Designed miniproteins, single chains, continued (4). Designs and how they scored, part 65

Each design is a single chain, and the fold is of that chain. pLDDT is the mean over its residues in the fold that is shown.

## One batch from the design tools (miniprotein)

Design m14235
Fold by ESMFold2-Fast:
Structure m14235 (fold): chain A 101 residues (1-101)
Amino acid sequence: MEAAEGARRAGEYAAKAAKEAGKAGNGVGAAAAGIAAAGAYAGAMIAERKGTEEAAKMAAESARGAAEAAEAAAERSGSEEAKEAAERAREAAEEAVEAAE
């Protein structure tokens, strides 16, 4: 999996985890995960435009941040949907990291 694609997917799943955590009452965690998801999207776009190893590593770091925020939001919400989305975000972040190496 390419680092940019992995980061984009991590952002998508982190955004889903944010939505589900927000529905479950964890508004602060949802906001944090949403911001981190936006970061992952931005990292993916920059990596796609530049095509450099440095940009790929930055995209992978942003993907990790999104996965961490999604996991934190899911844990406090108690939502199974948020937890599943956070797990998908983590998998996508790991793929982005592997691709950036």
Scores: mean pLDDT 82

Design m14236
Fold by ESMFold2-Fast:
Structure m14236 (fold): chain A 92 residues (1-92)
Amino acid sequence: SDLEGAGQSIAKAIGADRVKLITIKENSPENIERALKEVKKLLEEAAKKGETLAIVIGANLDEETRQRIQKEVGELAAKLGVGSPVVLPLPS
């Protein structure tokens, strides 16, 4: 899928050890919070293992919400010294 292709391209660009895909199919505050908690857990586990992750979050979000989430997960990744999470629209 397009998300898998994007994840592999990001992994190659940053030298990531693993690729993780997270999909938010229903745009709700609860599903967004759950996805963010999962991303944080993945980044913290990667940091403990000394791994770099390519994380792709596929979500049907408005542009403003997408940018806010992208910034939040990017700041978490930078703080932990691991990965570069990216939020992408779901393929239609």
Scores: mean pLDDT 78

Design m14237
Fold by ESMFold2-Fast:
Parts: sequence; C-alpha cells; structure tokens
Structure m14237 (fold): chain A 72 residues (1-72)
Amino acid sequence: AAAEQEAVDRAATEVLKEFWSKYKDEFDAADFDTQAELSKKVGEEMKPLFIERKEQLLADHRAVEAARRAAA
C-alpha cells in the first residue's frame, strides 16, 4: 500500500541520514580503502536499525487505524 511504502521510504531516509551524520567526518578524513570499509560497516549497522524503524512506523500506522475504528 502507498502508506506502507511511504513508511519504508521514510525509515530508509532517516536511518541513512543518521548513520552518515555520525560517520561523515570519519568518512571525509579517510582514504579510499578506509572509505570502502566504512561504507560496508555503515550498511551492516544500518540494516537492523532500518528494520526497527520500519516496524515502528508500521505499528504507529496500525495504532492510528485502530483508534479511528474504536472512535467510530
């Protein structure tokens, strides 16, 4: 669904910004080989946080829908 896809896209954007913000200075100061290793490390760390953020956004969406049905 569009709402679910938007939640996934938002989660991906937030996690990506958070990790690159944390590692930006280290990445910018690194040589090419270190940048490649850092990119791989960021990808590995990002994956579980992306899943967690996606689940939270989906849970929030379901809670809003449940509250709307309860109010009707």
Scores: mean pLDDT 73

Design m14238
Fold by ESMFold2-Fast:
Structure m14238 (fold): chain A 64 residues (1-64)
Amino acid sequence: MSQARTYYGRSLGDYTRSRQLYDQGNQQTDPQQRQRLLQQGRDLLNQGDRNRQLSQQLRQQYLS
């Protein structure tokens, strides 16, 4: 139960942070800094997707 909620919370945090990093990257004038921020945003987006999938699987296990 608590694990499903934890992964759900992590996925939301990952998505929020990913969005912030994309926004920061788009505002950067330094190309090197911009590329790093966008890459970090992409990595967090992928992490959020995995955490969301785990949360969904755990919730379905509890309900079944």
Scores: mean pLDDT 80

Design m14239
Fold by ESMFold2-Fast:
Structure m14239 (fold): chain A 89 residues (1-89)
Amino acid sequence: STSAKLQEMEEKLRKQGEEFEKKYENHTLKKNDTLEHNGLTLTYTETEEGIKHYSITGKVGDTLYTYEEVVDTKKEEFLKKSLSSTKLP
């Protein structure tokens, strides 16, 4: 089934992403940075206003996958501050 094949590919991509995160866990992203590991490529750009753009392209077999995310640095900082203020009961 096409659906079952898609789920298998999604699982492989997820595992590939986990390996990528472990590879670069101590890496500090620079403006206009490009990182590659095990078939995944991350392109990172940052504006002067602190808006971050992430583009992740992965290949599993003969299929190419692309994921894009835009993050506002000021919004991200606000969320981190809010989470840090939460005391466990």
Scores: mean pLDDT 62

Design m14240
Fold by ESMFold2-Fast:
Structure m14240 (fold): chain A 93 residues (1-93)
Amino acid sequence: LTPEQQREASISMLIMGISVAINLPVEDPQQAAEEVRNLAKRVLEEGKKWNLPKLEEASRLLEEAAKALEAGDVDRARALLRRALDLAVEALR
């Protein structure tokens, strides 16, 4: 695999992770927030690795989504997750 193919594969997996987070029912907001924070760390690591500022911005939005989940604001969290998804998709192109 070329470095470009490795980058696309890694980012595509992260995009899938964000999409899953948007669509999963929130039964335990604290657990959901922890999962979103773990995703944010992975998004930030890939953003730094590939020098993609849009992934770093997506990671910040994922951190805000996790805080919204901890506060019980699921609608705000979903809006932030959707915005993070859009940035991750833009970073792929």
Scores: mean pLDDT 85

Design m14241
Fold by ESMFold2-Fast:
Parts: sequence; structure tokens; C-alpha cells
Structure m14241 (fold): chain A 89 residues (1-89)
Amino acid sequence: SLFIEATSNAMPKVVKLVPKELLGKAMESVSLSSKLGEELSKTKSVDDSIEESKKYLIDSLLKNGVEKDVAEKVAEVVGESFKAVLAKS
């Protein structure tokens, strides 16, 4: 899956952005966001799937205690990785 590849490629940057005590929950949120993006891409455009996945990721990170600025940076890093992987395909 291109979404799974993209999240794997983003992981080194995500690890640097998120506090260590929240990494497990953040990694789970990123994984669920990736799975959502893949499912949405079956019925929506890739761009719409990326944007909806980013929105889900931010919401999930906020609910797990990640600060808003960090959650937004994580979603941007993951979203940029989605775009980069899709541009190579």
C-alpha cells in the first residue's frame, strides 16, 4: 500500500516531533490514519483521501494528549510523504 509506505517513510521525522511517552499512541494514530486514507482512496480522489486522513490524524493526536502545534506538524509530515510516494508512482 502506498499509504503504508508513505507513513513508514515519515516515521523518522514523527519520532523527532512527538514526546517519547506519547510515541506509542502517535504511531497507532498514524497507522489508523494510513488505513483510513487507503479505504477512502477507493471512493474518493487521492487528494481528498490525504486531506481527510490528515484531519483524522490531527483529531486522533489531540485526543491522545499531543499538543495542537505538534499534531499539525505530524499531519503535515505524513501528508507530504503521501504526496511524495504518489508522485513517484
Scores: mean pLDDT 80

Design m14242
Fold by ESMFold2-Fast:
Structure m14242 (fold): chain A 73 residues (1-73)
Amino acid sequence: SMDEQLAAFRARLEALVARASEMSRDELMAELRALQAELDEILKTATPEQRRELLALAQRYVAEAVAIMRARE
């Protein structure tokens, strides 16, 4: 279901942030590409409201992960 896809995507984003301090730039870029592919699949069947929620979540968590990685540099 879409609710299960949303929950799984959120869990993946949370896991990315938790691991960000331990990741290299190359590892983070690979994870971001994988997340983008997953997001694109979910968006194919998402409503406009679900699309807005997914994009907002992705932007927030990705920004947090990148900030954590950069703070380590």
Scores: mean pLDDT 82

Design m14243
Fold by ESMFold2-Fast:
Order: sequence, then C-alpha cells, then structure tokens
Structure m14243 (fold): chain A 77 residues (1-77)
Amino acid sequence: SLMEQAVELAMQGGELYKEGLEAEKKGDLDTAIKKYEEARRKLQEAIELARKAGSSMPLAEEQLKVIEEKIKELKEK
C-alpha cells in the first residue's frame, strides 16, 4: 500500500539522518550534507505518498524541517 511504502521511506530517512548526525559529530561535513540530502529526499517522498493515501506524517514533516535547516546552515559556512 502507499501508506506502507511511506512508512518504509520515513524509516529510511530517519536512519540516513542518524548517519548524517554521526558524520557531523566526526567533523565530516561533506558526508553529513550528503546523508542529510538523502534523508530529505526519502522524507519528502514518504510525506507525498502518505498524502496520496489520505494521511499525514507529522513526525516526518518535523524531521524534514530540522534536516532542511541543517543543510542550509552547513552550506552557508
């Protein structure tokens, strides 16, 4: 189902976000940015599939906002 696919994508996005945080802690900012961008893509797709299923993913939406802000901050210096 669309909702099952959305949940799987949101879980993948969450794991990529954790990998990004670990890279950031190690000072590997290039890897952190790449992982955050991958997490953003997965979460965006999850949210869109949930919408098509007539549902929402408020935790995924909040995580997406945090990730987008981190990408912006890391790319601005």
Scores: mean pLDDT 88

Design m14244
Fold by ESMFold2-Fast:
Structure m14244 (fold): chain A 91 residues (1-91)
Amino acid sequence: LDEVLEKEAPLYQKGAAESFRKAAEAAENGDKQTALNYAVAGLILASLGIKDPEKLKKVRELVNRAGQALDEGNYEEAAKLFREAADLVEK
């Protein structure tokens, strides 16, 4: 199981980044629920793919801030934060 997770980590990282980009697109379209759904999917995939605890912590912080921006109706900031999370996952 651990060896399989290690082999598939790049696929989970790619999936997380794609999910966060889709969350950003949904946020830009004013679709809060779709943005939140993709944010949750991205966090699950990031937790499976990112082995660096510090990097994972920063991704979680960005997504949490994006969620707060969505709750405040600041969809532009939410989209920016989701894209920053996607970029960080791919580093």
Scores: mean pLDDT 84

Design m14245
Fold by ESMFold2-Fast:
Structure m14245 (fold): chain A 89 residues (1-89)
Amino acid sequence: SEIVRDIAEYNLNSILKYKDDLDKLKDLLDSQFDRLKSTKHSQDEIDFLLKVLEEELKLLEERKDELSDEAYNLIKSTLEKEIAYLKSQ
């Protein structure tokens, strides 16, 4: 879906603003995951969020060369945790 890709690209670009500041990147990613866990989601919202997060992982792989190994692993592990969390709901 074009909408899913556009949202995923917007979300990843927001994260990548902090790619060179690992402390701010960690704080942002932790905050995003905490918000996800504290928010109640409908099944339709879960299905949509999973599509967005899976597209974010794909876009992250395409942009891996822009990132340090530490930044890449931090973003990837957080996106994978968010996907695992939503699949468990």
Scores: mean pLDDT 89

Design m14246
Fold by ESMFold2-Fast:
Structure m14246 (fold): chain A 95 residues (1-95)
Amino acid sequence: PVVVVGASITLSKSPSEEKMLEAAKAAVEAALKVPGTLAASASVQMSPVPTITIGVAAESEEAGREALEAAKKAVEKTLGVDAKDIREVTEVRAP
């Protein structure tokens, strides 16, 4: 079975589009390093609110959650933001 998990991270401060794309790439790379991750994707939207949307497909819900957490931490590290500057919505789907 494949589990799909996702998060949309909205930022209170607007970094540059280049930095947002760098954070999205780092998020995908971090997610793919988690064992049991089958695929990861991230997209950037600057308008109306700066948002990074992350999607992970994993072998289990636990692996998907770990991959998503790693991706979020990569975004925080790349943008130099604290958790307080991030608003997130998490969605979990199972087949």
Scores: mean pLDDT 75

Design m14247
Fold by ESMFold2-Fast:
Structure m14247 (fold): chain A 90 residues (1-90)
Amino acid sequence: ESEALRLLAEAIEAAVAGDWERAEELARKAAETAVKEYAEQNPELSEEEVKEILEKTYKHLLELVEKVAELAKTDPAAVEEILAKLREAA
């Protein structure tokens, strides 16, 4: 299953716990893993295109982690459900 989804779940847990440095590191690893898997399936992509996809993916995952961490302040049960679904899909 997807290592990227496992890393994303760990990034969210770190962010919810207040460890933003670890959350950013894990989100970056999740993005790198996802883009590597995508590039292996799409070998026609140039190095420049892969780099652009990585930058966009990392920014998107950071925004997602930040939004889910904010959601945990008002609806922690919804965040637990998100984490469970990510781990089941991973």
Scores: mean pLDDT 82

Design m14248
Fold by ESMFold2-Fast:
Parts: sequence; structure tokens; C-alpha cells
Structure m14248 (fold): chain A 57 residues (1-57)
Amino acid sequence: MTVEEAKEQLEIVKKAAEGMMKNPETADLGKKALQAAEDTYNRVVERQRSEEERRRA
């Protein structure tokens, strides 16, 4: 997974989560989904940066 792919996925989830947060019944689920997507994005960015700089060895 590339950083660009992860960013696009995060943006899609952000829009979905915002819709969920407009409804009291799904607001908590929306927040959890957004948190999970952001964590995934951060992991991908961190890994790709390390890989590109070849600081892994």
C-alpha cells in the first residue's frame, strides 16, 4: 500500500465518518472508524518514509 493510496482511503473514511457523526445513534461508530483509518494512514506513512530513506538497516 502506498502513502497516496492510504491518503485516498483516509479521505473516503473521513467523509463516511462525518455522515455517521451527524446521527447520534452512529456518532460513536463514526469516531472509531475515523480513528482506525487515521492510525492506518500514519503507519503507512511512517513505514514508507523509512523505506525510501533506507534507514531500516
Scores: mean pLDDT 76

Design m14249
Fold by ESMFold2-Fast:
Structure m14249 (fold): chain A 86 residues (1-86)
Amino acid sequence: MLDEIAELVLKLAGKETLTPKELSEILSRLTGLSEAQARAIVSAAMYGNNQKETLGKDGVKTAISMALTVSGLSAEELKRRIREAL
């Protein structure tokens, strides 16, 4: 499930890796979280990303997992929103 959602986020962006800014903007838009909350989630995911400047699939998966927990959204609902945005 999280792998599929991470792949859909990357497809939505048209990229194989995302900057922290790009991912935070996407997460804020898709989840309804504030830009500050989205930035905090992405910063936490970046810490686990071995200090790389961009997030690949695994970093995006970590950010999605955190965003689902913070927003209270189901994985199914987030997946639906991404598909509608494509």
Scores: mean pLDDT 81

Design m14250
Fold by ESMFold2-Fast:
Structure m14250 (fold): chain A 101 residues (1-101)
Amino acid sequence: SAGFEGAEKAVDELEEAARLAEKEGKKKGALGAGVGAGVALIGLGVGRVTGDPALAGRGALSGAKYALETLKKEGAKEGAEKAEKGLRLGEEALRAGLADD
């Protein structure tokens, strides 16, 4: 399912955002991105168990928004760029999940 694949890619981008922020010494941004990735992962897991790709997309979108806000607030530029890609993937995953018959 395109919704589940998009949500998985969003999780990967948010995990990379956390790693880049940690490497830059932006510990608060890295923690926020890690929490965002966790939210996206939970949404993906529940979505897969319930067969709801829209739920996976909602989790990815919510997690990415939180990650991006915390990364921007701390000035973690590279992490924020990855979280922004995660946000777009989450939006695409939600759209694909909602269009699924």
Scores: mean pLDDT 87

Design m14251
Fold by ESMFold2-Fast:
Structure m14251 (fold): chain A 99 residues (1-99)
Amino acid sequence: MEEEALRRFEEDLRELGVPEEVIEEILRRLREADPAERLKLALAVGIALWLHRELGLDFERLLELLLRLSGEQLRELARLIAEGADAAEVVERIERLAA
């Protein structure tokens, strides 16, 4: 991921109210990751932010659970969300996959 894309992502996370310490850790991991791991981390963060906004769940805890999933599982969750899946259904699926 290029520096400009990382900066935009950082700004988006800050605007959504993600704590600075969490933003710093996410950016560190993105810079150190290969392209597949960057996509996985970006999907996990996006899903965690959406669930935090919809249900008020703890962002850091959601991110920890989502990072236990494979990139393909995260992509499938992102697809379900894009197709209008209920936030509670998405949480239930995450808990089943992360167990």
Scores: mean pLDDT 77

Design m14252
Fold by ESMFold2-Fast:
Structure m14252 (fold): chain A 87 residues (1-87)
Amino acid sequence: SKEDVLDRAERALRHFLRHHFGLTDEQVDEVIATFREGVEKGLSEDELIAKIREILEKHGLTPEQIERAINVVRQIYAEYRDELKRL
């Protein structure tokens, strides 16, 4: 289902942010909530990325950390969209 695909994307994003970017559980939850809301509202990839970038900047991540995190978000979003096309 579409919900199962979204849940898998959220799980992958949560795992990556916690283990590779040193974000707190609260910061990870804010990114995940933004990802879900953006997807459910039909935001474009660039609109979604802009919102997530704003959250990461607010939490004091370096420009290098932000770009690396954004690359992961783009990969997860691409996989999410690809899985939806197979439904």
Scores: mean pLDDT 84

Design m14253
Fold by ESMFold2-Fast:
Structure m14253 (fold): chain A 56 residues (1-56)
Amino acid sequence: GPLTEEQRALAEEVVARFGEGATGRQAYEFLLSRGLSPEEAERITAGMVVAGYVVA
């Protein structure tokens, strides 16, 4: 499904931190560092890939 406003803000933070070539692995590890569960981090990372914020 589409990213929420909060999830889009996290995606923008990932891009700001890692650049436009940010990988899904970098996004996933970043989300874990922010206290998300592995399952939630995986789902949000997949959404970020689909939305074009990060590369698979």
Scores: mean pLDDT 84

Design m14254
Fold by ESMFold2-Fast:
Structure m14254 (fold): chain A 89 residues (1-89)
Amino acid sequence: VPLKPLPKEIEETLRQLRQAILAGDTEAVRRYARKLTELINKEKDPGVLLSAEASLTMLLMLAVILGDEESAKAVAEVLNVTAEKIKEL
């Protein structure tokens, strides 16, 4: 399955999540992680889901490098939902 460009709402939410992680804003990280989970659960295109998984993997690595365990946990939960949805292909 080829990677596809992310829908604007998913792309914007991932951008906001990344900025929240860089700012150390745990409340904002949790808020954007919840919104992203809702968007992922509505997504049916496997190419979009694979692109989201790649972006989430990079955000998880970022949180781990920063030593932000709370952000890493929040991103890992969204990544798990995304991976489970891809398995339904």
Scores: mean pLDDT 87

Design m14255
Fold by ESMFold2-Fast:
Structure m14255 (fold): chain A 83 residues (1-83)
Amino acid sequence: MKQLEQDIVIALAEMVLGIAKADPRVSEEAIRLTEEVVKYAIELAKQGKIDLALEYIRRTIRALDNQDVEELKRLVEEAKKAV
């Protein structure tokens, strides 16, 4: 089940990034920050930190929905320290 959990989290992270890139309302800065959070979330998932990776994905979705670039910057910093 650990591999299936990792695969699901990676697929979700990639899907979030794909949707963000396809949305013309999402700025280039927000896309770059989302790419970084997704990169760290995937690394956390590969380390078996599934719940933490999912939490960063959920927070990223909320930040994108709210157009909250400052939250995306905080998420990058937090996720980088968690890896």
Scores: mean pLDDT 85

Design m14256
Fold by ESMFold2-Fast:
Structure m14256 (fold): chain A 61 residues (1-61)
Amino acid sequence: SLADIERRVLALVHAYLERHPLPPGTMLSIEEVYELVAPEASPEERALLEQVLAATKAKKA
């Protein structure tokens, strides 16, 4: 389900930020966070990231 995919994506993002902490006060959009994580993600993880982004954008319609 999308909820399961979102949980896995959040865990991936959290792990990335643990390794690459951002300065206090840094504000990033969801798109910017995913762009940072995607190059270091596996192909499977990148597919999950793309799926979450697509779902978020589709929600606007």
Scores: mean pLDDT 73

Design m14257
Fold by ESMFold2-Fast:
Structure m14257 (fold): chain A 79 residues (1-79)
Amino acid sequence: AKEKAEKLVEAARSPDFEKAVETVKYILSNNNKEELKKIASEIPEKDRPDVIALLDYIIKTGSGKLKENAEFLKKLLEE
């Protein structure tokens, strides 16, 4: 969980937007909701707004399970 949270934070801080989006999509596609809860708990509060911005992009452009998992992770980070 911690290593995956660190990858999300690195992606959010990266100037490479396309690679950042791909990293987030990979994590959302390869983790279930219980794993996403653990990942969310390891994301520092200061980095949550930047991760939420990437999730908002995926929600607007995505569909199906990817969009559902992005919405789920966003809700966890807003709490």
Scores: mean pLDDT 82

Design m14258
Fold by ESMFold2-Fast:
Formats: sequence, structure tokens, C-alpha cells
Structure m14258 (fold): chain A 92 residues (1-92)
Amino acid sequence: DREEWEKFKNMSLEEQRERAELGKILAVELSLLNVEVNGLDESVVSETYKEFFNLEELPSLEEIREMIEAAKKRSKELAEAVEELREKMLNS
């Protein structure tokens, strides 16, 4: 934990924000996959997204999916991580 924190502390503010956004998007994608695989209530995904991105209004699942697709276009690392997560969850 100390080594991870020292590494994070030495990152630029932009890199810290990118890492935080990547983590949030992956957590939301995991929630969406749990709707498909485990029958999780869709409202849980919308509430989680609202909390993670500090939104005033509860987003629709379409808005959440559009956000993930936009983020994947901006980051190859995120796109690869999302696809790996989907493969593991849908083929489990």
C-alpha cells in the first residue's frame, strides 16, 4: 500500500485523474455486466454511476453505455480492460 501510494503521489495531477476515471468506468461496466449475468437490478447501476460522477440527476442506462463507449474511444487501456472484463464475465 505504501509503495502504491508513493507511486500515485508522484504521478501528475492529470495521470491521477485518468487513473481515477478508468477505475470508475470499469466499476460501472462490472455493474452493467452483473445485470446481464447475475440479474442485478438496473437501478443499482444508475445509482452507482450517479454517485461515482457526482451527478444531480439519475442517468439512464443508455447514457451510461454512451459514456463507456466514449471513454473507450479516448483510452486504449480502458478499451482493452473493458473487453477483458466482458470476456471473463460473459464466458464464466
Scores: mean pLDDT 73

Design m14259
Fold by ESMFold2-Fast:
Structure m14259 (fold): chain A 86 residues (1-86)
Amino acid sequence: GVQPLSDEQKQAIYTIAKLLMKEFKKKHPEDSERVDELEKQLEKALENNDLKEMARVFKELSELFRERGDDFSARVFDVFSKMFEG
């Protein structure tokens, strides 16, 4: 099994995710509402230590970013999703 993520690692991943989402909203303001909803879901999942929900949100972010051609950030979110899947 994959070693459990520390709270410090979870916070670092969340911080990186927030920065990527902020930059994405600057490039794609039409998607701002959807990104804000995903950020809110991610924050709530982190607060509740819901690793499966964090993985699902990262997967949805990866798909959204890929759809808009942000392949680099999409790959980062794919990695994050896998890290939280256990």
Scores: mean pLDDT 86

Design m14260
Fold by ESMFold2-Fast:
Structure m14260 (fold): chain A 65 residues (1-65)
Amino acid sequence: EKEKHEKIEEEIGKVLEKKKASIELADKVFKLLMEKDYEGAIKLLKENNLVSEEELKELEKLLKE
């Protein structure tokens, strides 16, 4: 449980870093992570074209319990 959440947070952080997300966008994503809204965080990454289709599937896989 905690391990899966930590891995999701780590992968989202890596996406933000690799894609050079704006400070504003990164702040919004981290706010969603603090609220444990992983689905919202992933959706925001998708809407801003920060994740490939392959990366999106991996994040969705990590989200499932």
Scores: mean pLDDT 74

Design m14261
Fold by ESMFold2-Fast:
Structure m14261 (fold): chain A 137 residues (1-137)
Amino acid sequence: SDEELKDRILLAARHLFRTYGFSKTTMEDIAGLAGITVETLYKFFKSKEELFLELINNQIDGLEENAKKLDPETAAKVNELIKRIKELTEKLKQAIKKGNWDEVDKLTQEIMKLLSEARKLVRKALAEEIEKILAEN
């Protein structure tokens, strides 16, 4: 289905952007890892930048959902990181519109770093809560 294909594209893009960074990742690399043609990929996403923005939105949605399950202190830290990511994403949209590719590269690196930090906080908090529950049973 188109939804399953879109999920495969986002998963491939996330892996490559995380491993090689935004600038070194190509649409050809993403299409290859997703098991589709570049022509098919361009039918879903008009640019690497559009794909990256969709990936950010997908990751933010997952972080917001997980933050609801955390202790108030950790949830507040995760929500602060989400707020910073959203602000940088608005700056990224403006940099893309202006064709300021040096700023795009800088902002994509900062966004990926903050997403990684937020995900590590969520994973640590969830793992500590699971360990505590298991120790009580």
Scores: mean pLDDT 87

Design m14262
Fold by ESMFold2-Fast:
Structure m14262 (fold): chain A 97 residues (1-97)
Amino acid sequence: MFTPEEVKTAAAYLHIAGLYFLPNVSPLKLSEVAQKLVEWANTKKEISREEFLEKVREILKELGFSQEDIDTFLRLAERILENIEKKRKEGKLVLPK
């Protein structure tokens, strides 16, 4: 389970990763994905990995991302969540306020 603050951190990392790994995608669309994830996280108390990945997929489909870009973005999302869990266990995670 992830906190809303951890999900907001994941959204920020996804925005940065998207700018780097998906250069053919509009920066405005990448910003909108992050914004929608932050707004959604604010409505939740706890978020599962499965709920987060499904919400990412939903937002990307709504914004007209290709299946190839969706698959790439979801792989990035899974790696980011894994890294957040690892850093939390190590006591090294710095969350945005």
Scores: mean pLDDT 81

Design m14263
Fold by ESMFold2-Fast:
Structure m14263 (fold): chain A 63 residues (1-63)
Amino acid sequence: SDAEIQKELDNVKKGIEEAKTRAEALAAAHGAREVLARASGDLKKEAQELYEKALELAKTLPK
């Protein structure tokens, strides 16, 4: 379960790195939010950080 959550967070990280549009950044934020609801401890902290990073990125990227 934790390994699967980590894999999902790694996919969110790639989504953030590859995002070129606001919609792509928001898709990554959605992925992080889903993990946030299921994660605990350090994984929950990582999901929260990625969620906030994706939302900030979405504010700077074109539509």
Scores: mean pLDDT 84

Design m14264
Fold by ESMFold2-Fast:
Structure m14264 (fold): chain A 82 residues (1-82)
Amino acid sequence: DEEERRRRLLYLAAKLAFESEETGKAINMEELSEEEREAIEYALRLIAEGYEAERAGDEARVEALAAELEEPSRRAREELEK
């Protein structure tokens, strides 16, 4: 399921980003698993796409991309807070 895979990648990327922020330690790409590297790469692509949509004035696209990121980010933050 492509949608489930995308959500999992965004969750992993958010988790790594929040963990890096919490610890102050930079993400070491060499120590990441294949899936974790794919997650970071996918998240960066999605962020770039969001900036492009915002620059083009495509509000519906920006809203859809933000919504796709919101749930995985919230879940990752909750995991790190515990």
Scores: mean pLDDT 75

Design m14265
Fold by ESMFold2-Fast:
Structure m14265 (fold): chain A 65 residues (1-65)
Amino acid sequence: GSEAEELYRKAKELLDEIKELTKDNPLTQKSIDEGYKRIEENKDDVEGLKAIVAGLEEALKTLKS
């Protein structure tokens, strides 16, 4: 697959995990929905997807610490 396709898949997997970890918190729902929109908007943008992946990895690290 392309680099963009691999990053797109990774971004979705990371955000899916964040969504599952925060499913009982209604305050996070808007941010989760905005995250999915941002991933879709950047689906062909390697640099944009890299930034999204980095941000989601930091968010997951914070949620799991």
Scores: mean pLDDT 85

Design m14266
Fold by ESMFold2-Fast:
Structure m14266 (fold): chain A 82 residues (1-82)
Amino acid sequence: SMEEKLKEAIERVKAYLRELEAARPSLAPEEEPAAAEEVTEFLAKLYVELEGLSEEEIAATKPEELAEKLLKKLREYVAKQK
């Protein structure tokens, strides 16, 4: 179900953020833009998996937009669970 997929997506985001926090002391300032880009790609990929988007839909949408759509869905889901 979509609800189970959203719950799994939240847990995957939490795991990813924990890994980033653990690695943060080793990141040089010049590596921060690349790290931000990797976060955007992670969120975009997770949204693609969650929605089951086609290759055509992925090609038509910017990764930043896909990432923002994921964050919006996760925020709405968390708000409903509270």
Scores: mean pLDDT 73

Design m14267
Fold by ESMFold2-Fast:
Structure m14267 (fold): chain A 64 residues (1-64)
Amino acid sequence: SDGSRSGAAASAAGAAGDSAGAATGFYEMKLVGGNPEEGEKGARAGRAGDTAAASAYGQKAADA
């Protein structure tokens, strides 16, 4: 799904410590019909600078 692409990008950004990139990826995942709850949690974690949580949410989305 398109949500998996955005989730993979968010996971990679989060793992690299790029919280803004992670937030953007989750925002895109939410827009293209990915899981809105996981997308919101990941975007919130990314915006808060919690790159570990953002990476975990992105990995979960990519593995779906």
Scores: mean pLDDT 67

Design m14268
Fold by ESMFold2-Fast:
Structure m14268 (fold): chain A 100 residues (1-100)
Amino acid sequence: SNEEIKKKLEELLKEIDRLLELAKTDPEMAVTYAIALGAELQILAKEYEGTELGELAREFSRRLTEIVTRHADDPEKAAEEAAREAERLKEALEKKIKEI
């Protein structure tokens, strides 16, 4: 349902806000959160496969995984780049919520 989708997106926005906070204060924990967010986005991508939301979730999950893998030995750089991607995802999700 649209209400259930909206609820899930609002919960993702809260997780993104936590990641953005941790990126400033605890880069190693921010990387852990980015991995968890990437996994949740992959589940969302499978649940909404063939939809715009599913494609958006798949692409951001891929980007977060690439960032974490590329900067495996540099959690500060991983957190910084993951935070930038999370901000882009936040904007996309906020736009999607307004359409529901």
Scores: mean pLDDT 84

